Designed miniproteins, single chains, continued (4). Designs and how they scored, part 30

Each design is a single chain, and the fold is of that chain. pLDDT is the mean over its residues in the fold that is shown.

## One batch from the design tools (miniprotein)

Design m13009
Fold by ESMFold2-Fast:
Structure m13009 (fold): chain A 100 residues (1-100)
Amino acid sequence: SSERELLLSTIDGLIEFLKEEKEENKDNPEFVKILDELIERLEEIRRELEEGKLSVEEAKERVIAELNETIEKLKAAFPDDEKAKELATILEDLIEKLKS
């Protein structure tokens, strides 16, 4: 379906963006670990969506949950870090787009 293809494309784009953020922040191992955990969960959701184990709605709900958990981890670990705040804002904006 077009909705499924769009969501798969969105997840793929987010994974690539997060991989680029990891490369830029390789000297911050705690930040890299948070991004690695999110990438792994997104790759699992992507596989389950591609295999038909998740509906588009279920996959959206799981992505939103993982993004919210990652935002909380970033705010807790890096409360005064500008880059972490910028990433949290990007993830919050994506959550709003997925809800619409």
Scores: mean pLDDT 89

Design m13010
Fold by ESMFold2-Fast:
Structure m13010 (fold): chain A 88 residues (1-88)
Amino acid sequence: MEKEKEEILKKAEEIKKETLELLKLLRKVLPPEFEPLLEELEKRAEEGLELVKEGIKENDEEKIKEGMELLEEALEEAKKLAEELGSK
């Protein structure tokens, strides 16, 4: 049972890391006016990982699901911005 929680946590951490690295690259190429949007996506990724961690500790499947959804949404939005700029 703990092994399944470890797999979920690792996946959540990987999604957050990928999102933050992508946002870091976007900050180098996007005008300063996009900084508030990038900051919101960073906060969403941080909030998502925190919800996953809390859900794991509390055995709350809904919190884990909400956290994963926030992480996936942040990554998806970051990827959309990168695709428009031709960045990887």
Scores: mean pLDDT 81

Design m13011
Fold by ESMFold2-Fast:
Structure m13011 (fold): chain A 95 residues (1-95)
Amino acid sequence: EEQEKLIKEAEELIENAKTVEDLKKAIDTISKIEDPKKRTELLKKVMEQIDKLSETDPEAAEELRKYLVDKLLKKGEEFMEKLLKEKGLELPKEL
């Protein structure tokens, strides 16, 4: 299945990441994953790799954090907003 291939690709990209571009590709792949639990697990792994990178290259780590926010956290916010509205609840001021 296409989603299973995306999950496997994202996991492999995270594990074998050696460059900023490899991690950006992992982030792009994760953004296509529909399963919110799997997406969150992979996002945590990416954040761990970014934290490790920040010890040797803090500028590259900051670039990746900004990329992550723009690509994935905005999608996470939209998903949460949709879910809360379907339940008749208002979105919190901070997410």
Scores: mean pLDDT 70

Design m13012
Fold by ESMFold2-Fast:
Structure m13012 (fold): chain A 61 residues (1-61)
Amino acid sequence: ARLSLAEFKEMLDIPEAESLFRLFDRDGDGYLAGEELRAAVAGLRRMGFPEERLVPLEALL
C-alpha cells in the first residue's frame, strides 16, 4: 500500500501536510509506503493527531 501527496493532504487537512510528507518521503518519489508510511503515522500520533484520522493510514500498512 502507498499514499500520494494529494491523498495525504486530503486526509490530514492541515497546512503542514505537504512539509510532513516531504520529510517522510526520503526518496522523493511522491509516495509514502512501508517504513516511510509507518514513520509518518507514528510521527503524527506523537504530535497528538486524532486517532480517527490515523486509522485510514494504518489500514494502508
Scores: mean pLDDT 75

Design m13013
Fold by ESMFold2-Fast:
Structure m13013 (fold): chain A 112 residues (1-112)
Amino acid sequence: MIKVDSYLAKLEELLPEVPASAQEPLKRFLEAAKQFFEDPKNEEKRKALVDAAAELAAVFSELPPEVQELVISFLVELLKLFPELKPDLEPVLETLAKLRPDNEELREALEA
């Protein structure tokens, strides 16, 4: 099973449980991720994913802890598959690391 597909599916299941203020950012993030995986070499889709991740990061503290963990795990696995995204996603990961200083996956991804 591809880990990123599993994380996306679980995030979609949890979308109705997310506070209204974070539902649209999370929905846009999920759609941008799906579009990116359809054509990972498309620069517009890469930018859309990065922009959606940054928007989700702005409301990240409003997400339930389970959803926060899944978003972090998804982004870490995404960077393992597409290391070229690291410069674009690094500001997002740094924002998340400030909100979740206890998260080892984020620290390791930023140090890699």
Scores: mean pLDDT 83

Design m13014
Fold by ESMFold2-Fast:
Structure m13014 (fold): chain A 110 residues (1-110)
Amino acid sequence: SLEEEAIRALEEAIEALIELHPDPEAARALVEEIRARLLAAGVSELVALSVELQAVLLMLYAGVALEEVRAWVDRNAEGARTHLPVLSEEEIKNIKEGAEAVLELAKKKK
């Protein structure tokens, strides 16, 4: 399905970005923490992975500290649960295409 393809694209992009981080183990631990928190808050897997991708991009390219990323996730988890429970097919397609573009950029830097 399109959702399963988007989930796979997000997972591949997140993994590629983690490998580019100066401390891949710390980045992976943060991503796992974010996923656990969002899923516990009732956020869908697709939305949780989208937030994870944004968090890793903030760490790698914006230089945002881990504590600030955690605080940002905490603030947005409740909003995502209440306001983004269902995505349209066009939104899912856009997420997939965005993840695939990020993965290609990450591969060029590896």
Scores: mean pLDDT 74

Design m13015
Fold by ESMFold2-Fast:
Structure m13015 (fold): chain A 75 residues (1-75)
Amino acid sequence: SSFLAQFRDQLRELRERFRQAQTPREQLLVYIRTRLTAAGAYFDMKVNKAPQEVIDEFEELVSETLEEIEELLQS
């Protein structure tokens, strides 16, 4: 859906910002922002009664993004 495409673009920008972060503080702020962005999108999908298939794809995208951030924190 167009909503998921826009959300993927937001996550891509957040991943790029995380890679550019030079300090633990900057990394933590991007991580917090990523979680807040995901929470807001989830709320919007629930309010708009998005199909479960769309919600499932969204949850997978969030999980993949958070896993990538965690991997970068360990490198």
Scores: mean pLDDT 80

Design m13016
Fold by ESMFold2-Fast:
Structure m13016 (fold): chain A 96 residues (1-96)
Amino acid sequence: SYFDQGIEAYDALKYDEAIEYTKKELEENGSKLSDEEKAQIYALLGMAYFNAGKLKEAAKAYKKAYELDPSITRGTVEVAATMLGLSIEEFLSLGE
């Protein structure tokens, strides 16, 4: 799947490719995915944007992930927020 290719690209530190694959997954399959599945994809998109230095885009993607499923995405969002010295709430507001 495009999501699997996105994970492989992210692990290879190819963040622009990870962004492209995660966007393709949402475009092709987004309407057919569960909220849990979409949350995982948006979390990967957020991580890829964050590591690419695109903090506003990262915050938007993480906010979407957190709104879809806070239980599975909270840890990932909290790590990103902590790296910036922010609370989860403060970090997610960067995407507004």
Scores: mean pLDDT 87

Design m13017
Fold by ESMFold2-Fast:
Structure m13017 (fold): chain A 112 residues (1-112)
Amino acid sequence: DELLKRQQELIKKANYISTEPRKILDDEYKKKIEEIKKKYKDNPKLQQEKILELEMEYGVKEVALAVSAVVVSKHPEDMDEGIKILKTAGFSEEAIKAFKENVEKLKEELKK
């Protein structure tokens, strides 16, 4: 089934693009969780509220990364549109740089 093969190739490309940015998001999330725990150590209710806010923020970022990675995997020429989605979702310059570098590497492999 050619459709299934094309879907598998798209998923592989999307995973390649998103793996490094996702790792950066995970590291940033863990750091921010520890900062919240330290700052609000004497206020458990506010600590829980701030953790929930952070979980919602990073949930939105994970969805934005998945969408951007799929779009750019199908259309590498739309890299700037993918970057715009990530910037709108509040991604760090480090995560955006990793996304861009992986897209550019994928483009070079496709030129061979």
Scores: mean pLDDT 85

Design m13018
Fold by ESMFold2-Fast:
Structure m13018 (fold): chain A 58 residues (1-58)
Amino acid sequence: MKIDLKEVAKELGLSVLNVAAAYMYLTSDMSLSEMSKYTKISQSTLSRNVKKLRKYLS
């Protein structure tokens, strides 16, 4: 699936970084806590963004 991070960010009302972090989590074997530490986004915010992205991609 081809993802335009800028377009998705605009549609979801998120920064490109937030969308990229959520997408990386969905496509990698990294844990939520590892992604949070790497991206400097809180686990709760990242979890919420992942949920939004999953719904968008469905």
Scores: mean pLDDT 77

Design m13019
Fold by ESMFold2-Fast:
Structure m13019 (fold): chain A 112 residues (1-112)
Amino acid sequence: KSLLEEAARLLEDAKEQLQLGLDYFTKAKNSTSEEEKNKLLNKGLEYASKAIELLNRAARLAEEAGDRDTADLLRAAAATLESLIKEGNYIEGFKKAILATQKALEDVKKLL
């Protein structure tokens, strides 16, 4: 199994986790109940943590394969998502991370 094939699988998983997290944060923003809002935010944060882990793992595999540009893009995406979440900019953070993950996935697939 090639490093880039493994990276592509992790990026597909990361994109799924990011899309689920975005859905939960969007539902939280539209919730009128503080209890429900907090429950939805906590679920979104779980997906964020999983996505950050997957992005960093994919970055390591891309770097080992010699694709430093993709590795740098993914590390920057993970760091930006973490930063924007700490600032409370949840929806913007997830949207930016999804776009970066999609670009990285396209770039990796071109090398397969």
Scores: mean pLDDT 86

Design m13020
Fold by ESMFold2-Fast:
Structure m13020 (fold): chain A 68 residues (1-68)
Amino acid sequence: SAEIEALKEEALQLAAELLAAGDTASARQVLDMVRQGEEALRKGNNDEALALYRQAVELGRAAVERLA
C-alpha cells in the first residue's frame, strides 16, 4: 500500500541522516526493523510490516531529535 511504502521511505531517509551524523547504532536498528518489515511483506503479513515500519520511523525520529 502507499502508506507502507511512504513509511519505509521515511525510515530509510532517517537511517541515512543518522549514518551521516555518525549515529551508526541507531541507523542499524532502524535498518534492521525495515528488513523485518520487508520479510513480513514477503510472507503477506501487511499489518506486521506496517507496525515494524512505524516503529522504525519512531525510533529514527527520536534518534534524530537527540542530535538536535
Scores: mean pLDDT 88

Design m13021
Fold by ESMFold2-Fast:
Parts: sequence; structure tokens; C-alpha cells
Structure m13021 (fold): chain A 96 residues (1-96)
Amino acid sequence: LTKEQEIEVLRGIILIGLAVTQNYLKKIPNPTPLQQRLLELVQQAADELSAENPDYEKIKELLHEARELARQLGDEETARIFENALKLVDEIEKLK
């Protein structure tokens, strides 16, 4: 794979993880304010990552905040998704 193709694959993996998390959060029948904020952060990160020229610093800030909120909610699985996404963003930055 070229570096450009590797970036697209990594970006796709992150987007799948965010989409799964977004779908899960949208199905919560009585979302708390923290769960609503978490959904907003996930939506913003996915939107930014899908832009023609993604701002990876902004994506990292959004994912870091999302990870900390997931930890506050005791949702270790969702926090792990954001931690893995942050690692993949770091890999993308190394390929640039």
C-alpha cells in the first residue's frame, strides 16, 4: 500500500469505530447530559475526519475529551474505542 492508501485505510477503521459508538449512544432511551455531550463529540470527530482536509489536532482533542467522558461514565469499552482511535490518528500523522 502507498502512504496515501494506508492513511485512507486507517481513517476508515476510525470512522467505523466512531459509527458503532454513535449508533450505540443514539439508542439510549434517556441519555444523561454527559451521554448527550459524548454523542456530540463523536459526531464532531466523525464529521471532521470525513472532511476533505481533516484537522487531526482537532480530532485528537475531540477524541481525548470523549475518552475522558466515557471513563467518567464507567464505560471502559467505549473509552477503549477512543483510545484505539487516538493511536490510529498518531499512525496517520506519522505517515504524513
Scores: mean pLDDT 87

Design m13022
Fold by ESMFold2-Fast:
Structure m13022 (fold): chain A 55 residues (1-55)
Amino acid sequence: MEEAAEKAREIAKELNADDSTIETAVQNARFAAEKGMPLEKAVEAARSIAEVNAI
């Protein structure tokens, strides 16, 4: 759970996302991991959210 949240935050920051977008990506990765989604897929979902909102 924490690993997914930390990776999501890292990715969102690299994409220069807003604080609100970073928080949303982190929360989504955390919920996905809690529901049994593999870490890799949870991080990919967070990256997609950050990319769409950064552009």
Scores: mean pLDDT 72

Design m13023
Fold by ESMFold2-Fast:
Structure m13023 (fold): chain A 67 residues (1-67)
Amino acid sequence: MDFYRALAISSGPASEEEIAIRAEIAASPEEEARRLAAELGIKSPIQESLDAMRAAIDKLIERRKAE
């Protein structure tokens, strides 16, 4: 299954807002993966470290909450 989908859902403690944001990211992992790769300057994030992917997802969740 899509790695980003699983990671977004499992990335940490969740308020109701964070759960909704993670579910949205999980629903469109390809689009989010491209955005994460662009943000981190990573060509293929799936081949990078787990920590880098997690940090990028956490940052996206934070940005979406702030919006």
Scores: mean pLDDT 55

Design m13024
Fold by ESMFold2-Fast:
Structure m13024 (fold): chain A 93 residues (1-93)
Amino acid sequence: MKKEVEELKEKYLKEIEKEAKEVLELAREKGLSKDDIEAIENTIKKILENFKKAAEEAVKKLDKAALEFEYDVALALLRMIRGIINIIARNRE
């Protein structure tokens, strides 16, 4: 059980990190300002830190459902940032 929950945490972390990199690259490709890119990077770092903290607690409790919930929250937040990037890009003409 503990090894399975730890392996699931590592898998989710890798998937979140991949999505985070793709979101940050999208901001660069869409020509966002340096200040906007730095704000997005800082927000992504907070999302990753929050996931790591919550995932560590879920692993201690052997709570796969809590781990999956935190993974879903992290991905939802990253997808919201992706949406915001597209809105900013459209409004800059």
Scores: mean pLDDT 86

Design m13025
Fold by ESMFold2-Fast:
Structure m13025 (fold): chain A 70 residues (1-70)
Amino acid sequence: MSDVQIGVQNVIQRVDTAITNNVSVSHLQTMRNQTDQMIRRLQQQNSDQSVIDQMQQIRDRLTQEVQRRQ
């Protein structure tokens, strides 16, 4: 299994846990920034589009959660 796939799964779990535990908006913003950095790295490495799409969905979920709490 590639490091990229492991990284994606880790981010999914961390985001789900953070949302479930109702962490602060600041924490969600930090996670969104980290997810954006991972997307950029995946694009630079020409990773599978499905992996990039999953990370973009996670980023969008974080953005929506931040907006929902404001």
Scores: mean pLDDT 79

Design m13026
Fold by ESMFold2-Fast:
Structure m13026 (fold): chain A 74 residues (1-74)
Amino acid sequence: EDKKNGEKLMASKAKLGDYELAAKIAKGLGYKDTAKGFEAAAKGNIDEAKKYLEKELKKDPNNIAAKAGLEALS
């Protein structure tokens, strides 16, 4: 389905370090905390990025974009 396919695409972009594109995809799909996390990562604000991605993962522990983002930022 659309949201899960978007999570896979965001995860792929995050693994490549393309946080700007990952954030744009997240905004388009309504993943507010994921979008804020990737926007922070694109700006080099790693602590802020981790905070938002962890917040998203608390809501959905199976969110592959949030997991991949946290892994990429570690």
Scores: mean pLDDT 81

Design m13027
Fold by ESMFold2-Fast:
Parts: C-alpha cells; sequence; structure tokens
Structure m13027 (fold): chain A 83 residues (1-83)
C-alpha cells in the first residue's frame, strides 16, 4: 500500500527529529491499517534503529505487546457473542 510506504517515510522524518509523539502516532496508524502486521511493525523498528532511536524502537515493542494483550482480552470478552 502506498499509504503504508508514506507513513514509513513520515516515521523516518519524525525519528530524525526525535519526535516521539509523532513516531507513536504513526506506529498506531500503521498497526490499525494493517491489522497488526508484525512485518510492517518490524520495518518501523528497523527505521528507528537506523536513526539511532533504540529508545523509540523499545516503545514500539511495548506498544505492540500492550495491543496484543488488549486484543486477547477483547476476544475473550466477545467470545460469548461469537456463537
Amino acid sequence: SSEIEELLEELREAAKRGDKEKVMEIVEKLYELTGGDLAVVNRAVEILRENGREDFAEEIRKFVLEKQVEEGVELLKRGVEKV
């Protein structure tokens, strides 16, 4: 998707500026657009690492784990409705 590539380029620019809020906003949008595609998340992590932002890469890892836990809890709550 061209939108995914555009967001990854915006992520690179935000990383170079040290803009954590913008980095996290872009990552959240990438996660939502791709349905949690870890390949796309990994590309985002690589961009941050290439720009010396291992701290931002770690925040992405935490965000993904939190989202996976939230999705698991939501699935369990909604399980009774999927009869």
Scores: mean pLDDT 80

Design m13028
Fold by ESMFold2-Fast:
Structure m13028 (fold): chain A 105 residues (1-105)
Amino acid sequence: SPLEKLREEVKKAFEELEKAYQALKNGDYDTAIKHLEEALKHIEEALKLTPESNTWLRKQLEQAREDVKKAIEAVKEGNYDEALKYLKKAMEHVSKVLLFLEFEK
């Protein structure tokens, strides 16, 4: 179903953000960027699957998308503290969406 596909994409986004977090903590910045880019891809797919009428869900995913983009730019600029800040914010938005979608199953 579209809802199951949405949940799968959001779950994959969260898993990629967790991998990016571990890579950043270990100083593996190239790996962190790859996982952030994969997370961004899954967030964008989740947004395509989200109805326009679900304004709260769209807002959480749009904020996560912005935070991931800012995290990628921060890593590329060598601003690793800012990258971690934005990554944590993205994880918070995605986790709220995952919790919400758990009740839609």
Scores: mean pLDDT 89

Design m13029
Fold by ESMFold2-Fast:
Structure m13029 (fold): chain A 85 residues (1-85)
Amino acid sequence: AIEELKKTLDAAIEEAEKERPLDEKERELIELAKKIIKIRLGEMKPEEVEEFWKELKELLKKYGGISEEEIEENWEEMKKKLEEL
């Protein structure tokens, strides 16, 4: 299942790059998705998981369309819900 997800993601990225260069937002979101896959495969060290949560928080502030205050106030709840997926 997760290996199939990784193959699908890699194929989708390759196909998208053939049609046009990826913008900064798309590249950052793809790198985030790759890290999620690594976490689910157990390939990520505990310290790397902590850095992942920091990067996710920064991307949500930059691109999420939610205020920084709202992200900070709800961060622990959001993190818990994502960990339950």
Scores: mean pLDDT 71

Design m13030
Fold by ESMFold2-Fast:
Structure m13030 (fold): chain A 86 residues (1-86)
Amino acid sequence: MAREYAEKAKEAAKEGNGKEGGLYAADAGYYAEKEGDLEAAKLAVEAGKEAVKASKGEEAPYATGGAIAGIGASTEVGLRKGEKAG
């Protein structure tokens, strides 16, 4: 699920839809953290950054929120994998 949302976020950003891209990136980050998928969390960060670049004024807060959610997810999953993962 997380990787699917990251792909949707990236596609929305390519279409110039920064708001939709940001919202999908936030969903990707949420599910990546829940699933422990560091790769999906990193993809969510990248998709969120692309959504910010595609956003127009009023869309920027949504795109930025998506990027922040991805960063938070990648940090949490990375910490869990680095700390006593075996």
Scores: mean pLDDT 72

Design m13031
Fold by ESMFold2-Fast:
Structure m13031 (fold): chain A 58 residues (1-58)
Amino acid sequence: AAAVIQALLAAGLRVTELEGRELVVEGPLSGDEIAAVVEAAGAEVTAVEGGTVRARIP
């Protein structure tokens, strides 16, 4: 969990929601670019909605 969140913050992304293993991630990147960073960090992308990505930590 902590390693995923640190990777997202290091990429300049913002975690707007964190509930258990579920995340909502936003940032100055496109939704597809945010999704790629989220997947590279080891989280599962559950939805991409424009500039907002929903993900789950395994």
Scores: mean pLDDT 80

Design m13032
Fold by ESMFold2-Fast:
Structure m13032 (fold): chain A 70 residues (1-70)
Amino acid sequence: SAEELRERVLKMVEEGVPPSEITLLLLNAAHEGVPLDEIKAIVDELRERGVLTDQQAEAIIKTIENIKKR
């Protein structure tokens, strides 16, 4: 679920997991069918926390949009 995904991502942030690994988790979640709007909410929270730059957040969203189009 989106709630489980968010909790897992926040735990990874607390544990100091690299942003690149968190990004891979989010991309995998998109492939597994998690809705784009739910992933966007998580990405926006990570941007607000300073875990992701604006450019990194934009790149992730564009990649997920391409996954969802196919």
Scores: mean pLDDT 81

Design m13033
Fold by ESMFold2-Fast:
Structure m13033 (fold): chain A 58 residues (1-58)
Amino acid sequence: MEELEKAIERLREKAREQGLTDAQIDALVASYRAHAELTGEVPPEDVPLPKLSAPEAA
């Protein structure tokens, strides 16, 4: 869906501006896409970033 791709692009830009790594951005995008595919709806582009429970190593 075009709407999903637009939302994903905006989400990537937002996450990068917040200082997330490429790996974190990819994981976030994958979760976002999976949710949209399960429900048949695209989540709003202004979605808050999920909290990461486990700290990551560099």
Scores: mean pLDDT 67

Design m13034
Fold by ESMFold2-Fast:
Structure m13034 (fold): chain A 92 residues (1-92)
Amino acid sequence: DKQLAMLRRSLATADGWIADLEAELARTTDPDVQAKLRAAIAALRRARAIIEAALAAGKLTKDQGRAITLEEASATAYWLGVYVKKKEAEKA
């Protein structure tokens, strides 16, 4: 029960983050920023698919948990790259 509730919250969080990144992608013209945003969105969509599979099965495996964490970490790394690029552009 608690694990399934956490998975549903993770799914909602991923959906919100994907929406925010897609909105940012629509506003940017920098090809490097676009590539990083697309990579972050792709990682979150892979995490989302694993969360959906776990919810459908009624349980999360350790391998699924690790895979979700790695995909979310990848999305964070790509988003930090976008943030740094934006701050560099503001200083130029």
Scores: mean pLDDT 84

Design m13035
Fold by ESMFold2-Fast:
Structure m13035 (fold): chain A 98 residues (1-98)
Amino acid sequence: MTLEDVIKEGGEELVKFAEEQGLPKLAEQIREVTDALISQLQSTSDLVRAVTKIQFVLLALTTEIVLELEKRGDYEAAEEVVKMHKEIVKKLNEVLKS
């Protein structure tokens, strides 16, 4: 499993979840951010720096989704996004140890 695989799969899961929750603007933003992160990975030789940047971008993006869900009272959906974020971070750390 590559860093690109983790970002692509995690991004696709977040897009699907955002669309299912009725957040099409955030779904489009996730697609654009995921594509940008994959492009950055393809142009970098510093994996530690790349993972650090990816973790900050994912935290910002998932925080925005969580806040929008909480604003409309969807606390269970917000908790699911937090779990998805933790799983992506876990997979990124596993790739770094490989």
Scores: mean pLDDT 81

Design m13036
Fold by ESMFold2-Fast:
Structure m13036 (fold): chain A 92 residues (1-92)
Amino acid sequence: KLKEKLEEGLKAVLEAGKAIDEGDKEAVLKAAERLEEIAEELEELGLTDLAESLREAAEAARKWAEGKLSKSKTVSVLTAAALLLIGEEIDL
């Protein structure tokens, strides 16, 4: 169901944020991969804007792991994705 996919997306965003706080680059990359998988599933359901936000979150997480993006910018992108996921779940 859609709610389950939104919950998995939120968990992936929170896992990425925790891994960034812990400096665990491998955990961040795993969370980024999960965000991309969920984005593909949401796009198939017609949630294109939400899918794009999750892909941006995955890219930001990967760039942080590569040392190409600051923690503050990465957390901002993750927060934006989390807010969209929460908003979509509330509308259900």
Scores: mean pLDDT 84

Design m13037
Fold by ESMFold2-Fast:
Structure m13037 (fold): chain A 60 residues (1-60)
Amino acid sequence: SPRERGLAEIEAASQAMNDVNAEMKKARAEGIELTALEQWKLFTDKMGERIAALEAERAA
């Protein structure tokens, strides 16, 4: 349903943000600072990965 799809997208966004935060924490520990553009690209990449994973799990 449209509601279930919307909830899946919100879930994917939350998971992608957690992934980005983990990667940024790792980069900072290694002395690497990501630019705002690099952070945004990382988020869009992780968001795409999470959406694809959720769609694969829920496709029947």
Scores: mean pLDDT 79

Design m13038
Fold by ESMFold2-Fast:
Structure m13038 (fold): chain A 92 residues (1-92)
Amino acid sequence: MVSEELRQKALELSKKNPELYAAETFLASQDPRLAGVLLVVSPDFDELLALARKGDVAALAERFPLLTRVLEGEGFPLAEFLALLQAFLASK
């Protein structure tokens, strides 16, 4: 479920960064704990994908500390999150 505000922000994000919106939709479909987590990485989403392509969990944790804390709060392993981003990239 999405609030009206979140829906409007998602539509705006879709117009500005359709790849980010597609990744957000993909992650939310894999695990509901991941819904909205990519909204905290704007504008550095392309750098996040570059780190995911490398499989560098340590660099991801260092470069995106807010995202890492959000995932920890949800009880979601950072390595599993990176693997899902790699799966998203492979599905394109």
Scores: mean pLDDT 74

Design m13039
Fold by ESMFold2-Fast:
Structure m13039 (fold): chain A 78 residues (1-78)
Amino acid sequence: SALSREEALARARALVEVLRTSTDPGVLESAAWMLGQLLAAYPELAAELADAREPLERLLSHPDPGVVAAARQALAQL
């Protein structure tokens, strides 16, 4: 079933906090990928998530190519 806008926004914000606080490449890749998928499903959330740009842009310089790819995909949805 589809998420409500409120539920989708809450999940997106939780994922942004994971991107800010985690140092584990697998967790960062998963969080960025999930955020990108959520934004693709709920593009209206992009306006509420301007604060997601900075942590995602930071991940573009990450040494793990999976993290970089997931961050790039999520940024494309913002």
Scores: mean pLDDT 86

Design m13040
Fold by ESMFold2-Fast:
Structure m13040 (fold): chain A 71 residues (1-71)
Amino acid sequence: EIASESDILESYEKLSDTTIQLTFKKLPAGLSVEGEGITVKRVTVEGNTITVTLSKPGEYKIFIDGKEVLR
């Protein structure tokens, strides 16, 4: 259902080729990353901000509560 798309995501910033910072209105229940040969190396949570560090640069997708946010 379209009413559930990105309502909690406030902003995002690509800090490096392997580091993405996501700021939310409220923390999501789940976050996952899909990418060929790419895994999540580290996740840091500070307030409503989640910083995701990837194992290597490449093409990836980020899912919040099962919904694709970044392509």
Scores: mean pLDDT 74

Design m13041
Fold by ESMFold2-Fast:
Structure m13041 (fold): chain A 106 residues (1-106)
Amino acid sequence: SAVHEALRAILDELLADPDAGPLRDPISPSRSDASDLVDDPMDLSLIQAALDAGGIRDLATFRALLDRIHAAVLTLNPAGSPVARAAERLHARAAARLDAVEAALG
């Protein structure tokens, strides 16, 4: 699927992004205790597993999962913190990539 190929390419870009550290894995040393405070935690590795399992079939679903990661990071980290700022930059870049792919596939 052209959609699946595009989503995989975006995910691979996000996983390689220098700002992705706190969002790649469900547990990080800086947020391990705080992650238990978020219902249904989401991270890039869980998005990868869901995409590979065929659970993500459109751009809207993928965007919603990325929004969920961003919301969780902002809940667990103070505004203006290095982690919050990294998540804001990554989310903005991901949104721009999704908008470009949507325009190309539409």
Scores: mean pLDDT 74

Design m13042
Fold by ESMFold2-Fast:
Structure m13042 (fold): chain A 95 residues (1-95)
Amino acid sequence: KRKEIAEKVSRLVAETAEKAKQLDDFDEINRLFAETAEKILDYLIKNNALTQADLDDLVGTLVERMEEIAERLQKAGKEDAANYVREKLERLKQR
């Protein structure tokens, strides 16, 4: 269950990164990230039997994937979107 949850979160983040590469509108990118965050949050809430350690691992995985997303967005020339992801990432790092 723990590995399955981490894999699902990782997949959702990766799918978001792939879709974000095809978007040129900052508002559409913001909406996509908000939708992905809501899906992850809903999934975590529905799995209320998760231990604190499982939550910590999931946050760690999300942080790593968001860093990859920010880097890919910057390489694609979408610096505003990359900065948005970096700001959200800093909030996640501050526990």
Scores: mean pLDDT 67

